# Designs tried in a protein design run: designed miniproteins, single chains. Part 62

Each design is a single chain, and the fold is of that chain. pLDDT is the mean over its residues in the fold that is shown.

## One batch from the design tools (miniprotein)

Design m2279
Fold by ESMFold2-Fast:
Structure m2279 (fold): chain A 65 residues (1-65)
Amino acid sequence: SLAEEAVRLGEEAVRLAEEGRVEEAQKLATKSVALAGRSGDEEALKRAIELAKEVGRIAKEVAPL
């Protein structure tokens, strides 16, 4: 489903951010939120948004370069 795919992309985005691959992580986080919104699943959307916030936080602290 779109909801499951959205969450999967969000989780992968966090992983990429932890590896310092910030640009790829941000692209996946954006896709995750967009798919979650299109899915109509409120739980998936909230989860995707939280994962996107985590990507931003990790990117700023772990890969500020």
Scores: mean pLDDT 81

Design m2280
Fold by ESMFold2-Fast:
Structure m2280 (fold): chain A 67 residues (1-67)
Amino acid sequence: MDKAKQLIKQGEEYAKQGNAEKALKLYEEAGKIAGQDAKKQGASDDAVDSMLKGMLEQGKKIAEKTK
């Protein structure tokens, strides 16, 4: 959980610097880690898929707002 949040913060920093590609990769990795952690805690496949989609959408929105 905390590691995924750390990656999100790093992604925000790279997006802020105009590095949308690196920001997106960090968001993808954060979603993957959060999904795996949730699965270990008994989350359903649907919940994990929603988390992954949410993280990807966050990275995409930030990348598009950064031009």
Scores: mean pLDDT 73

Design m2281
Fold by ESMFold2-Fast:
Structure m2281 (fold): chain A 57 residues (1-57)
Amino acid sequence: FKEIAEKVGVSPETVRKIVKLKELNPDISNAEIAKAVGVSPATVSKALKLAKEEKEK
């Protein structure tokens, strides 16, 4: 999560919250996660993309 946080410009805790919300509710939109966490929807999209790439390795 540290590498994702550095690339996205948020704390590792914020990245963890984004990933956790998506895992708990796969139907949740990036805009809803962004509102819950207090970041932009673009930040959520980038964090989720990077987290998926990291898990695939």
Scores: mean pLDDT 76

Design m2282
Fold by ESMFold2-Fast:
Structure m2282 (fold): chain A 75 residues (1-75)
Amino acid sequence: SRLEAVKAAIEAFLDEHASHLPPEVIEQLRDELRAAPDTPEAMTAVVIRTLQVVRRHLGADAVTELVERVREALS
C-alpha cells in the first residue's frame, strides 16, 4: 500500500506539471514508474530518477514539493 501511495504521488505530481515538462520526459518517467516492480529498491530508484529529472527541468522548489509528497505517501 505504501509503494502504491508513492507511485500515485509521483503520477499526481507529473500530471500537475505536465504543461511545464517536455512530453517525451513525462512519457519516459511514467513508463519507468509503471515498469518498476513493487519493491522498495525499485521504488527508491524511480524516486531518485524522478527527482533528478525534476531538478533539471523545474528547479529546486519543484524538487522540494515532490520530496514532501513522497514523504507524506510513506507516512
Scores: mean pLDDT 83

Design m2283
Fold by ESMFold2-Fast:
Structure m2283 (fold): chain A 79 residues (1-79)
Amino acid sequence: MQKEKQRRHGILELLAEGPKTASELAKELGVSQSTVSRQLNELVEGGLVAKEKDGKRTVYSLTPAGREELELIKQQEAK
């Protein structure tokens, strides 16, 4: 259990490095693009991630709320 939480944490950490596409996140996390896209949609609905069109691509970035959530996750997993 908790693989979904670990995946969400991984997405937030990667987006903290800069805006990325679902394809880039899927490659870095070693999962399917469809899996990452579902998680990204949930994070956008929760206000933790912003979705922006860049030509034919959709790029995702952390919101201020997403950065706060990532810091809380890091504090809980630091020990």
Scores: mean pLDDT 77

Design m2284
Fold by ESMFold2-Fast:
Structure m2284 (fold): chain A 70 residues (1-70)
Amino acid sequence: SLVEELHKLLEELYELATELYGEEAAKKIVQDIENEGVRLVLEGKSPEEAIRHAVELAKKEIEKLKKEKE
C-alpha cells in the first residue's frame, strides 16, 4: 500500500538524515514532509494524492542526501 511505502521511505530518510545532520535535524526533515501531506489534504486534495506526493518528496530527499554524503 502507499501508506506502507511512505512509512518505509520516512524511516530510511530519518536514518540517513540522522547520520548526516543528527537526530533533531532528521526529525524536522521528516516532519516537513508529513506537514506538506497534511497541508494538501487541508487544501482539498484526496488522501491518496497527498500520500503519493509525500512519497515522491521522500524519494527526492533521500536521493539528495545520498549525494550529500560525499
Scores: mean pLDDT 84

Design m2285
Fold by ESMFold2-Fast:
Structure m2285 (fold): chain A 67 residues (1-67)
Amino acid sequence: REAEVYLLKGRDYLSQGKYEEAIKWYEKAIELDPTNADAYRNLAIAYEKLGKTEQAEEWRKKAVEAA
């Protein structure tokens, strides 16, 4: 339940184009619930938006493993 609050924070920052802040909140979400595929998927999106394609692919792989 609390992981959902961190996901909402991450999505809010992501929508504002604050990708580094979004990453911090998504990292908190996976720390609380490491099986949350949505957090990993959104981390991948944030890294992709920052142009960090290698990191984005790494997080996409983790999202598939968590799902």
Scores: mean pLDDT 79

Design m2286
Fold by ESMFold2-Fast:
Structure m2286 (fold): chain A 69 residues (1-69)
Amino acid sequence: SKEIEELEKKIKELEKEIEELRKELEELKKNGADDPKNVSRIVGLELRIIGDEFEIELLKKKLKELKEK
């Protein structure tokens, strides 16, 4: 099913985005967690990761429902 393939592709794209965001987050924490600019960016990255993880869970639920036809 094309719909299943599109959902799987979107999940992979979000997983890749989370990996990139986590790498940026780790670098910011190593290079100045006490810098006010870095604190704001860290919070933004953590919120984005949470949002992407939530979206993946919703997409995985939809994927399961489509496979259970």
Scores: mean pLDDT 83

Design m2287
Fold by ESMFold2-Fast:
Formats: C-alpha cells, sequence, structure tokens
Structure m2287 (fold): chain A 69 residues (1-69)
C-alpha cells in the first residue's frame, strides 16, 4: 500500500500536481487520491491512465473494493 501511494505521488508530481496534493496522496488521503484519479481519467495519456490504475488500487486497499475492479 505504501509503495502504491509513493508511485501515485511520483506520477502526480511528474504530471505537475501541486506539492500539497502530492504529499496528501503520499499520506493516503482519499479525497486527494480521488481528485487525482478524476483528473487523470480526463487526460487519456499513458501517465494519466497509470495514475488512475494506481489510485484505484489504493482506494481498493483502503476500503473501496467493490468499485476498484
Amino acid sequence: LEELRREAAELAARLGFPEELVEAIRRGDVAAIEEAANWAGEQATAEGQRLLQVAGEILKAQGRVGEAA
């Protein structure tokens, strides 16, 4: 889980997200992760799709099991 949060934070940083949002993702803040996933889903890029996948895995692990698969 910590590895997934780290990967999501690194992807968000590479995509130009604010430092505050990147740190919130690293901490596992559900709202920040959902915000990143929503934005990534609109991008239709490989990096955006990867961020969406990783965000889904984090949300699944943190209790969003039925909606992540």
Scores: mean pLDDT 72

Design m2288
Fold by ESMFold2-Fast:
Structure m2288 (fold): chain A 69 residues (1-69)
Amino acid sequence: MWDRESFEALAAEAEALADELEKAGQTEAAAIIRAGVARARQALAEGAPPEEAAEILGDALVEAGRAAA
């Protein structure tokens, strides 16, 4: 159960994580997170519920974790 506020909090945390990863030289992982945030926001703009946007971002965070490992 995700509302818009919970999604925006998750997106802000993800953007902060991407900034830290980029500073650490993990540019691929940072790019995956940034793309995921952009995709999730695009889904919201197209009328998707915040729950779907949160799932899109969650999938991107998992993929970024694999790229950073």
Scores: mean pLDDT 82

Design m2289
Fold by ESMFold2-Fast:
Structure m2289 (fold): chain A 75 residues (1-75)
Amino acid sequence: MKALIEAEARISLLEMKVAVLKLIKNPTEEDKKELIEELEELIKLLKEAAEAHPEVREEYEKRIEEAKKEKKEVE
């Protein structure tokens, strides 16, 4: 379970970074690119955790779809 706790901590940190980037009122193209990159990393970590930990797969798949939707809204 330590590996899952560590993965969740990293995922939560990325979710916080994404939230902070979304608070930028007038995002530059560089700000938008950074947000997209952080969302791509978040999706990657969520997919890796879902594959490694079947017990959280359904929850993580929902979070992946939310992150993908958010990425499309920024693009």
Scores: mean pLDDT 79

Design m2290
Fold by ESMFold2-Fast:
Structure m2290 (fold): chain A 80 residues (1-80)
Amino acid sequence: SLEKLKARYDALKAEAAALAPNLSPAQRAQVDQMLANIEDLLAQLEKEKDPRKKAILETALSIELAGLDFELELARRRLA
């Protein structure tokens, strides 16, 4: 659901903010770009009326969220 995708995004955004002081400028730029891409997909999904296009956007959003989660996991492991 859109609510679950938003909740997942909010959690990852908070985690990214917590990790930000420990990231290089290049890593911060990459994470910021990923967050911007996710926000764009969320905005598109909120405006979409066609159920088929909503399903495509939800799939794309899930993939982008998984990618961000993976990048944040790598950042956490580099700090350990």
Scores: mean pLDDT 86

Design m2291
Fold by ESMFold2-Fast:
Structure m2291 (fold): chain A 99 residues (1-99)
Amino acid sequence: SSRERTLQQLHQGLKAAEEKDNLEGQISVLAELYRLGEISVEELKEKLTELLDKHNLGPLRDEIIEVIEKYKDDPLKARLEILRLVLKAMRETKPLRPP
């Protein structure tokens, strides 16, 4: 029952992040669904590829796919490294970053 409640909350969180175009939120929920075994590694790769391509983040997509392949047998490490890459990319692409 606890797992079912957690999955329901994660799916609700994904929809909310999609409605707000919250890229970080969408990636975080997808990575957690993968860690919990709710989505496969292939489904995670497909969803993240579509999401990142929509936001014109091809280089970040390639880095994230590499991390997923490297840690395919360790979903917890995959999740942590995906979140680390997203935070790093967000810092590097800040609009207020002075030249």
Scores: mean pLDDT 79

Design m2292
Fold by ESMFold2-Fast:
Structure m2292 (fold): chain A 63 residues (1-63)
Amino acid sequence: KLEELKKAAEQGNIAAVAKYLDDEDPEVRALAVQALGKLGATHAVERALSDPDPLVREAARKA
């Protein structure tokens, strides 16, 4: 799943990366937020600021 996330991010596929924001693993969600930030998906990053996991919120703040 991490390889799929990285591939989607490299292709600029915001929709595919955003799918990982609902992943069970907060580490996967944090990586998805970081990738969305690099792609300029500000709305998705703002949504992640309200994530229950502090790791995901930190990723959103850095994006």
Scores: mean pLDDT 78

Design m2293
Fold by ESMFold2-Fast:
Structure m2293 (fold): chain A 62 residues (1-62)
Amino acid sequence: GDLEEARRLLEEAARAAREGRFEEAIKLGQKSLDLARKAGDSGLATQARAAVHDARKALEER
């Protein structure tokens, strides 16, 4: 369901960020955020939003 997909996308975003692929991490994190919000999971939405913010910051510091 949407929650399981959101969790998978967030884990993939975290992996992309660990590998320095911040543009991909942002896209994956945004998809996770959208699905988490659609499913009504505020905790997962907060985690996805933080992941996107951190990846954007890391990309700008390159």
Scores: mean pLDDT 86

Design m2294
Fold by ESMFold2-Fast:
Structure m2294 (fold): chain A 62 residues (1-62)
Amino acid sequence: SEEARELAEKIAEAYRKAVLAFSNGDEETGLKYAQEAKRLADEAIEKFGEEETNRLLDELGV
């Protein structure tokens, strides 16, 4: 669904921001985005299921 895809894109964005922050030594910002990515992932799994969520994240390179 489009809603599942939109959530997956938000998860991917938060994940990439976390990785970038950690790579730059900004642990506080990295943890903030990692927590946001987890929150969004938990929401997506609850609404759309783990299999569909993981498939969409794989397509986005996460």
Scores: mean pLDDT 86

Design m2295
Fold by ESMFold2-Fast:
Structure m2295 (fold): chain A 84 residues (1-84)
Amino acid sequence: MEAELEEAARLLQEQVGLEPEEARRLAELAYLAEQGDEAAREELRELLAELAERLAESDPAAAEQFRNARAALELGEANRELLG
């Protein structure tokens, strides 16, 4: 689990350029949301929206993926391709 979250955070850092702390938090929230944690799901939605806004000019493709992941969470279907 810890090693798997660390790997997911590392991929987010390498592919999207997130800070290590942000990538780690995103991976942790995604994991907890998948386990059914409603509070983690809500925090994940807020973080995905913030990241999408921040990346909109520098990486529009990543911003769109984060917006799509947020929409999927609202429907109860997590987009694991972006977060895994």
Scores: mean pLDDT 70

Design m2296
Fold by ESMFold2-Fast:
Structure m2296 (fold): chain A 94 residues (1-94)
Amino acid sequence: AIEEGKKAYKAGDYETAVKHYEEAIKAAPKGSLERAEALVNLARALFKLGRYEEAVRAAEEALEELSTLDDSFEVGALEVAAAVLLVVSRKKLK
């Protein structure tokens, strides 16, 4: 699901990317790196679609998942990505 979402995103099909990432989130265990990655990718695709309120929620949920994981480079990279998406999505909301 994540790989199909990434392929759709690269093709500019952000609506299809959202569907694949939502499927990946449902399949991934809570508190997992896989779920956090899917949430970050979902927030990114939602941002591209102008769905900023949903992008904020996905980024916030990603940060909550990541806060429960042990520190690693991968966790840190996803935290930065989620934080950036949260900030830029909030700036788009009036």
Scores: mean pLDDT 86

Design m2297
Fold by ESMFold2-Fast:
Structure m2297 (fold): chain A 66 residues (1-66)
Amino acid sequence: MRYRVTFHGDVTSEIGLVLRLLGRPDVEVRRLDDTTYEVVYHGSEAEGEALYRELASRPDVRVERV
């Protein structure tokens, strides 16, 4: 599954989330610009949907399925 993640808030929170995502198995993170990242999940559909919900729950983040 592939997601586009855009940050609109605190840089410290942004860095914390990126480091957490890089620590997950089957997750690839690529920086596209200063506030936008591509997140690719290679595991199960259920875990990918859980990841999407976690990202979408953050008020400082906009997440879109690609």
Scores: mean pLDDT 79

Design m2298
Fold by ESMFold2-Fast:
Structure m2298 (fold): chain A 111 residues (1-111)
Amino acid sequence: MAEKGARMAEDAALSARSAAENARLAAETGKPTSAAAAGVSAAGAEASAWLGRRLGGPEEAVRAAEEAARAAREAARAAIAGDKEEALRAAEEAERAAERALEAARRARAA
């Protein structure tokens, strides 16, 4: 049970990281396709975090994944809105949240 939930939390963290990278690229280049990619990755992070909770993943890993998904969504929103300063700031927060979520998922899988 916990292994599948932990794997979904890890998938959420990886998707959140991808969203942060694409939001940063959208802010730096103004490219609409990067903003759209950030949105898709943020949606994927939310879905994986939800599945992680539903599958009974470890609380620390699931909580970190949910926080990373939320930060990724904020980064994607700023990127889609064309707010370069907010998108860069939100992307940095999402990147940090994704790294914390990856660490939490890794610890859960090692236990």
Scores: mean pLDDT 87

Design m2299
Fold by ESMFold2-Fast:
Structure m2299 (fold): chain A 86 residues (1-86)
Amino acid sequence: MTVRVILKNATPGSALLILGGAVQAELEGGELESRVEGDTFTFTVRNASAEGEQAIRQAAQGVEAGGGKLEVERKGDELIYTVTAP
């Protein structure tokens, strides 16, 4: 499946946390693409494994636990995590 994480209002800490999850998903066999627009970081991992998806989910939940907001949407074969840092 394709997993996308959109991090809004990025801080250095939230950006590193989400990047860590995305890189773990790449190491688990996914294909990582990244895009940065101001305070918005978008990481797209194609062919993500179950372990890769879990790593991204845990990173997104980490930002939420730190006071951020997390929204999850399934759009066909794509799972989208929209994370807004506090």
Scores: mean pLDDT 86

Design m2300
Fold by ESMFold2-Fast:
Structure m2300 (fold): chain A 75 residues (1-75)
Amino acid sequence: MEELLERVRELEERVRELAEKLPEEEKKKLHEEVGKKLAELAERYERGEISLEEAVERALEIAEEALKKAEELLK
């Protein structure tokens, strides 16, 4: 579990580095979209619909999608 949390942190750092070069408007939109998805995921975890491990795995997927979008915006 801790290893998955560490991967989430690493992906967050990578997204942050790419976002540094994005226009502020696009950065805010991306951050809001990711925040919404993470909030929905957290709510499902709190309801007991998913395990902590599943929640972390889905968070990794959300972070990876954000990374791809940031890369496309920098294109």
Scores: mean pLDDT 74

Design m2301
Fold by ESMFold2-Fast:
Structure m2301 (fold): chain A 58 residues (1-58)
Amino acid sequence: SAPPWATAEVSGEGAAAEATVTLSDGRSPEARDAGGAVLEELVRLRAAGVLRPSLTRR
């Protein structure tokens, strides 16, 4: 079994950017948010030791 983690894919630019979140437990809540706020929340959850984002894009 994989450790608990989440990935986020971001598409678009600026305020029109959208993020899609996938959880390691096989659930994929589609969280639509502008500016990558969902990804920012995932980073916070990782810092709290709840989840870790495993996807890095540059």
Scores: mean pLDDT 48

Design m2302
Fold by ESMFold2-Fast:
Structure m2302 (fold): chain A 65 residues (1-65)
Amino acid sequence: MEIDLSMLMIEAAVLKTAGYFKDVEVEGRRIRVTVSGDHPDAPAAAEALRARGAELGVEVEVTYE
């Protein structure tokens, strides 16, 4: 659903602002995040976002820097 995608986009943007993600891109119903190598907890944040996306029917693709 568009609402679920928008909520995940907002969460990804907040995590990017906090330094967990270097980049966030949206392609249709897929969100692609680039995990920052500078933050030790960034991989855990990316996995949490991916799990949440799976529950909402949104694909979250995680790429490491």
Scores: mean pLDDT 78

Design m2303
Fold by ESMFold2-Fast:
Structure m2303 (fold): chain A 70 residues (1-70)
Amino acid sequence: MTAEDYLLEGVRLLSEGKYDEAIEAFDKAIELDPNNARAYYVKGLAYYHRGDIEKAEEYFKKAKELDPNL
């Protein structure tokens, strides 16, 4: 499993409303590629959909720091 494989699995889980499983998949993607701005961004989306707005904003900020175009 590559970082991209975990990212895609997480996005699939996110689209199914499985936010906790999505976050776990994104954590694995980040573990394999800690500079993957997209992984932080979609992890933020998962927290946002869970209603954890503060945590979502932290990950969106991290994503933007890694890639200012996000």
Scores: mean pLDDT 85

Design m2304
Fold by ESMFold2-Fast:
Structure m2304 (fold): chain A 68 residues (1-68)
Amino acid sequence: SRAELLALLKELSKLPKREQQLRALEELKRRVEAGEKLDEEELREAAEIARKEDKELAEKLEEILRLV
């Protein structure tokens, strides 16, 4: 479950379309708000990687981190 979600985040970072990446992260945030549990350390790692490549993706991951 957590590993599957992290795998999705890694796939999102490889998508050529920024808009699809941001939308998928918004859906992930909504799922976390609904009570789905995610690993904070894995999310922090993903956010740090995204920060180097795309600030908007990093900000979205940080929003999810605040909910976990």
Scores: mean pLDDT 67

Design m2305
Fold by ESMFold2-Fast:
Structure m2305 (fold): chain A 84 residues (1-84)
Amino acid sequence: MVEELARKAVELAREALELLAAAPDDPAARAKAAALDEEAVRLLKEAAELAKDDEEKRKIVEEALAEMQRLGAEAVAANPAIAD
């Protein structure tokens, strides 16, 4: 289900941000956050493919992508070294 995949992707991206915020200098936390972000992108891509022929479902995916982009920008703003 597109809505469930999109929701799960945003949840994983948020978990990644929370891990980085709690332990920014922990290599284990960085590795876990990277894995969560990779899975989030994979789920969002699957949701986008399933939504391609449905305008309402495409909007759900677009909103999830926007939220994930906002979370990513928040992470970069908190630690600019991530962007470099």
Scores: mean pLDDT 78

Design m2306
Fold by ESMFold2-Fast:
Structure m2306 (fold): chain A 60 residues (1-60)
Amino acid sequence: TEKYVANVQRIVAGYRQDPELAAEAAKRASEELKKNPSLTAEQLYELMVDELERLRAEAA
């Protein structure tokens, strides 16, 4: 659970810094979850963080 908490905190920090990018990352993670409902919470949070970093790099 500590890994999940750290990932959640990072996502929350992302929302505070770049709310539009964080929302898009969350949307993409949700779309992946719809395609693969067996994704764990840990994998889902990691996907959100990865998408947030990718979107931020593209916006730079």
Scores: mean pLDDT 73

Design m2307
Fold by ESMFold2-Fast:
Structure m2307 (fold): chain A 53 residues (1-53)
Amino acid sequence: SPEVTAAFNEGIRHYNARDYLGAAEGFRRALQLDPDLEAARSRLEEALRLAGL
């Protein structure tokens, strides 16, 4: 859906800016909208690791 794509892309934008907490929020939101989105799950785990969580 457009909402899932927007949330995922927001996560990617923050990730590329090295804002890993912002990235995690975007990917978490994408997963709330689509729990089966493997790409968002993998990116969320990586963002949390890079954020020191």
Scores: mean pLDDT 87

Design m2308
Fold by ESMFold2-Fast:
Structure m2308 (fold): chain A 63 residues (1-63)
Amino acid sequence: AHFNLGNALFALRRYDEAVEAYKQALELDPSFEEAALNLIIALQELGREDEAQEVGKALKATL
């Protein structure tokens, strides 16, 4: 599962790879709030703040 892969990569501090895994999880299930939240955190760790804000807006739109 892409979400489990993302969590493993995140735990290893491989944030770039974790971002890609979480994005794939969200492509399969756009309503997967936990994947979106973990993606935001990984993007923030990488300094990709603009992308983190876009994910946050998308998450808000699904509520």
Scores: mean pLDDT 80

Design m2309
Fold by ESMFold2-Fast:
Structure m2309 (fold): chain A 101 residues (1-101)
Amino acid sequence: MIEEGAREAGEAGLAGGEEGGRGAAHGAAAGAAAGGARGGPEAALRAGEGGGEGGRLGGEGGAEGGAEGAARAAEAGGEAGGEEGAREAAEGARLGAEEGK
């Protein structure tokens, strides 16, 4: 039931939460890659924070829980260099949007 509820609520919230999470994932991945190339790890962390802001705005528009997921994804995106952060951003935004329902 919890998994089914999460799946159905996720499907309903996907349009808002996942779209915000995907935007954050793209921003975090692209920013971390560009930041890393430009200034190394510090720049990658800053770029990940920017990508997380996109997800935060998307999640905040739908639910307060989405903002928390986006913020966590920003940290992961900066640290992991975008690949892991992209997954965390998408997953966190989806879960946050569902939690905030």
Scores: mean pLDDT 45

Design m2310
Fold by ESMFold2-Fast:
Structure m2310 (fold): chain A 80 residues (1-80)
Amino acid sequence: MKKIVKVEVDGKVYTLEYVDGTTFKHPVIGTLDIPEDAKVGDKVEATGGVLAGTYEIVSIEKSKDDAGNEVTVYHLKKVS
C-alpha cells in the first residue's frame, strides 16, 4: 500500500521521499520512520536534516491515486 508523508513547519509543507520499509526522508526535514501501526497523536523523530526534531501525526487520510491504487497520506506537524 502506497504511503505519502507531508510535514508542516512554520506554515510550509514538505513532502518526504519514500526510501524503503517504513522509512521516509527529505534534505531539510531529515529521515524518519512511520510504523505500520502509526495513528493520529503518535510522535516520530526526524534525524539528520536542518529541521530534524520531533513530529506529531495530526491526521491520516485515505485516497486513491490516478491508477486506482489506495494511498495513505500522513500529515505531520513539528512539535520540537
Scores: mean pLDDT 82

Design m2311
Fold by ESMFold2-Fast:
Structure m2311 (fold): chain A 56 residues (1-56)
Amino acid sequence: SELHKELLREIGEVLRAIGDILDAELKGASEEEIKKLEEELEEEKEELKEIDEEIE
């Protein structure tokens, strides 16, 4: 179903956002940059939550 495809896509986006944060930490990025990436992760988590609620 389309909802399952959206769920898989958003799971992928969350994992990518986590990877971006880890990569930035390893590279010694600024606190400002890390906070921006954390904000993007929170947005992706909210999207995932909304799709998960639609499937239920």
Scores: mean pLDDT 80

Design m2312
Fold by ESMFold2-Fast:
Structure m2312 (fold): chain A 88 residues (1-88)
Amino acid sequence: VDNSIQQLNQAINNQDFGTAISIFQNNQSNFSSSQRRQLYDQIVNGMADHVRNSGDRRDSMRRSITAGMRSLGFSDSDIDRVRNGQVR
């Protein structure tokens, strides 16, 4: 459990959001409800920050990340937040 959280945080820090989401989804049953909320917010905030800081790559990064989020069942509200680079 702790190792999965550490691996998830490392993936976010490396901007490997696909790996972070995979770790989160594959380990949800091992997380408490509070941990699931916190980790989900960390992933969404990390993606939003990455889009915001992408500069000239912003449009391509926005399209790539938001398409991936949609296919993985993220909410339209969270997708819009990431698309607009809005960190909570």
Scores: mean pLDDT 75

Design m2313
Fold by ESMFold2-Fast:
Structure m2313 (fold): chain A 96 residues (1-96)
Amino acid sequence: MSIEEIKKKLEELLEELEEAIEEGDFEKAIEIAEEALKLAIELIKKGELELAIEFLEKLIELLEELEAKTEDPELKLRIQILLGIARIVLGVAKLI
């Protein structure tokens, strides 16, 4: 996948994530967030650190909102794990 294709897909996924959170479809929101994190890691692998950092920061903000709105303990744990991974990935990207 090209950098331009990854950027466009990440923009689309973050919009879909925000919509899923607003609609209360938290399982769908988690699936979208997992895919967004995967693509952000691909940007890091391609050396696009500044772009990856920008998308990771937006993803983390949306995951924090998702966590705050989620009452289901199983889904909340999945969100907390994903948020933890995203924060670690962001930290690593900032050190490169």
Scores: mean pLDDT 88

Design m2314
Fold by ESMFold2-Fast:
Structure m2314 (fold): chain A 81 residues (1-81)
Amino acid sequence: MIDEKEVTVALARMYAAIGDLLASQGDLAAAAESYRKAAELAEKAGSPYAAEMLRKLAEVLEAAGDYEEAEEYRRRAEEIE
């Protein structure tokens, strides 16, 4: 039997994997969207995995030139850790 929170974290990991693939292909906008979904799901589950997803989101936003938004997500990741 799997906890609902554990299933939610597994979904977050799947979105993270999609984001990683899209980022590797240079599709930064799609990667950012996938990482946003991953972070949202991890936060909903109360998982510290959310911090890792927010950092990945910040990395692709910074690569896309969205420096202010990237800094905000990095700051939020630090609050979770």
Scores: mean pLDDT 82

Design m2315
Fold by ESMFold2-Fast:
Structure m2315 (fold): chain A 87 residues (1-87)
Amino acid sequence: SDSERAVRIAKELVEKAKKAYEEGNQLEADIWLALTEMVAAIAELSGDYKAAAEIYRLIADFAENVLGDTELAERYRKKAEELEKKA
């Protein structure tokens, strides 16, 4: 389904962001992360709240485990939880 493809694309983009960040290329990491957020936003706008929530949780995990940004991770997890209530 398009939902399953969106989540798969987001996972691939997050992996690219992680690799770029680990190699010290923050600009490239930011681009991959922005594209991941775009996929989540498109899923949300299309009414696919489940896929959007899954993608926002992937972004939250990246923020916590790669960036060390707990506050950013909490914001994305809260957004995912709100979307899960609509699913």
Scores: mean pLDDT 88

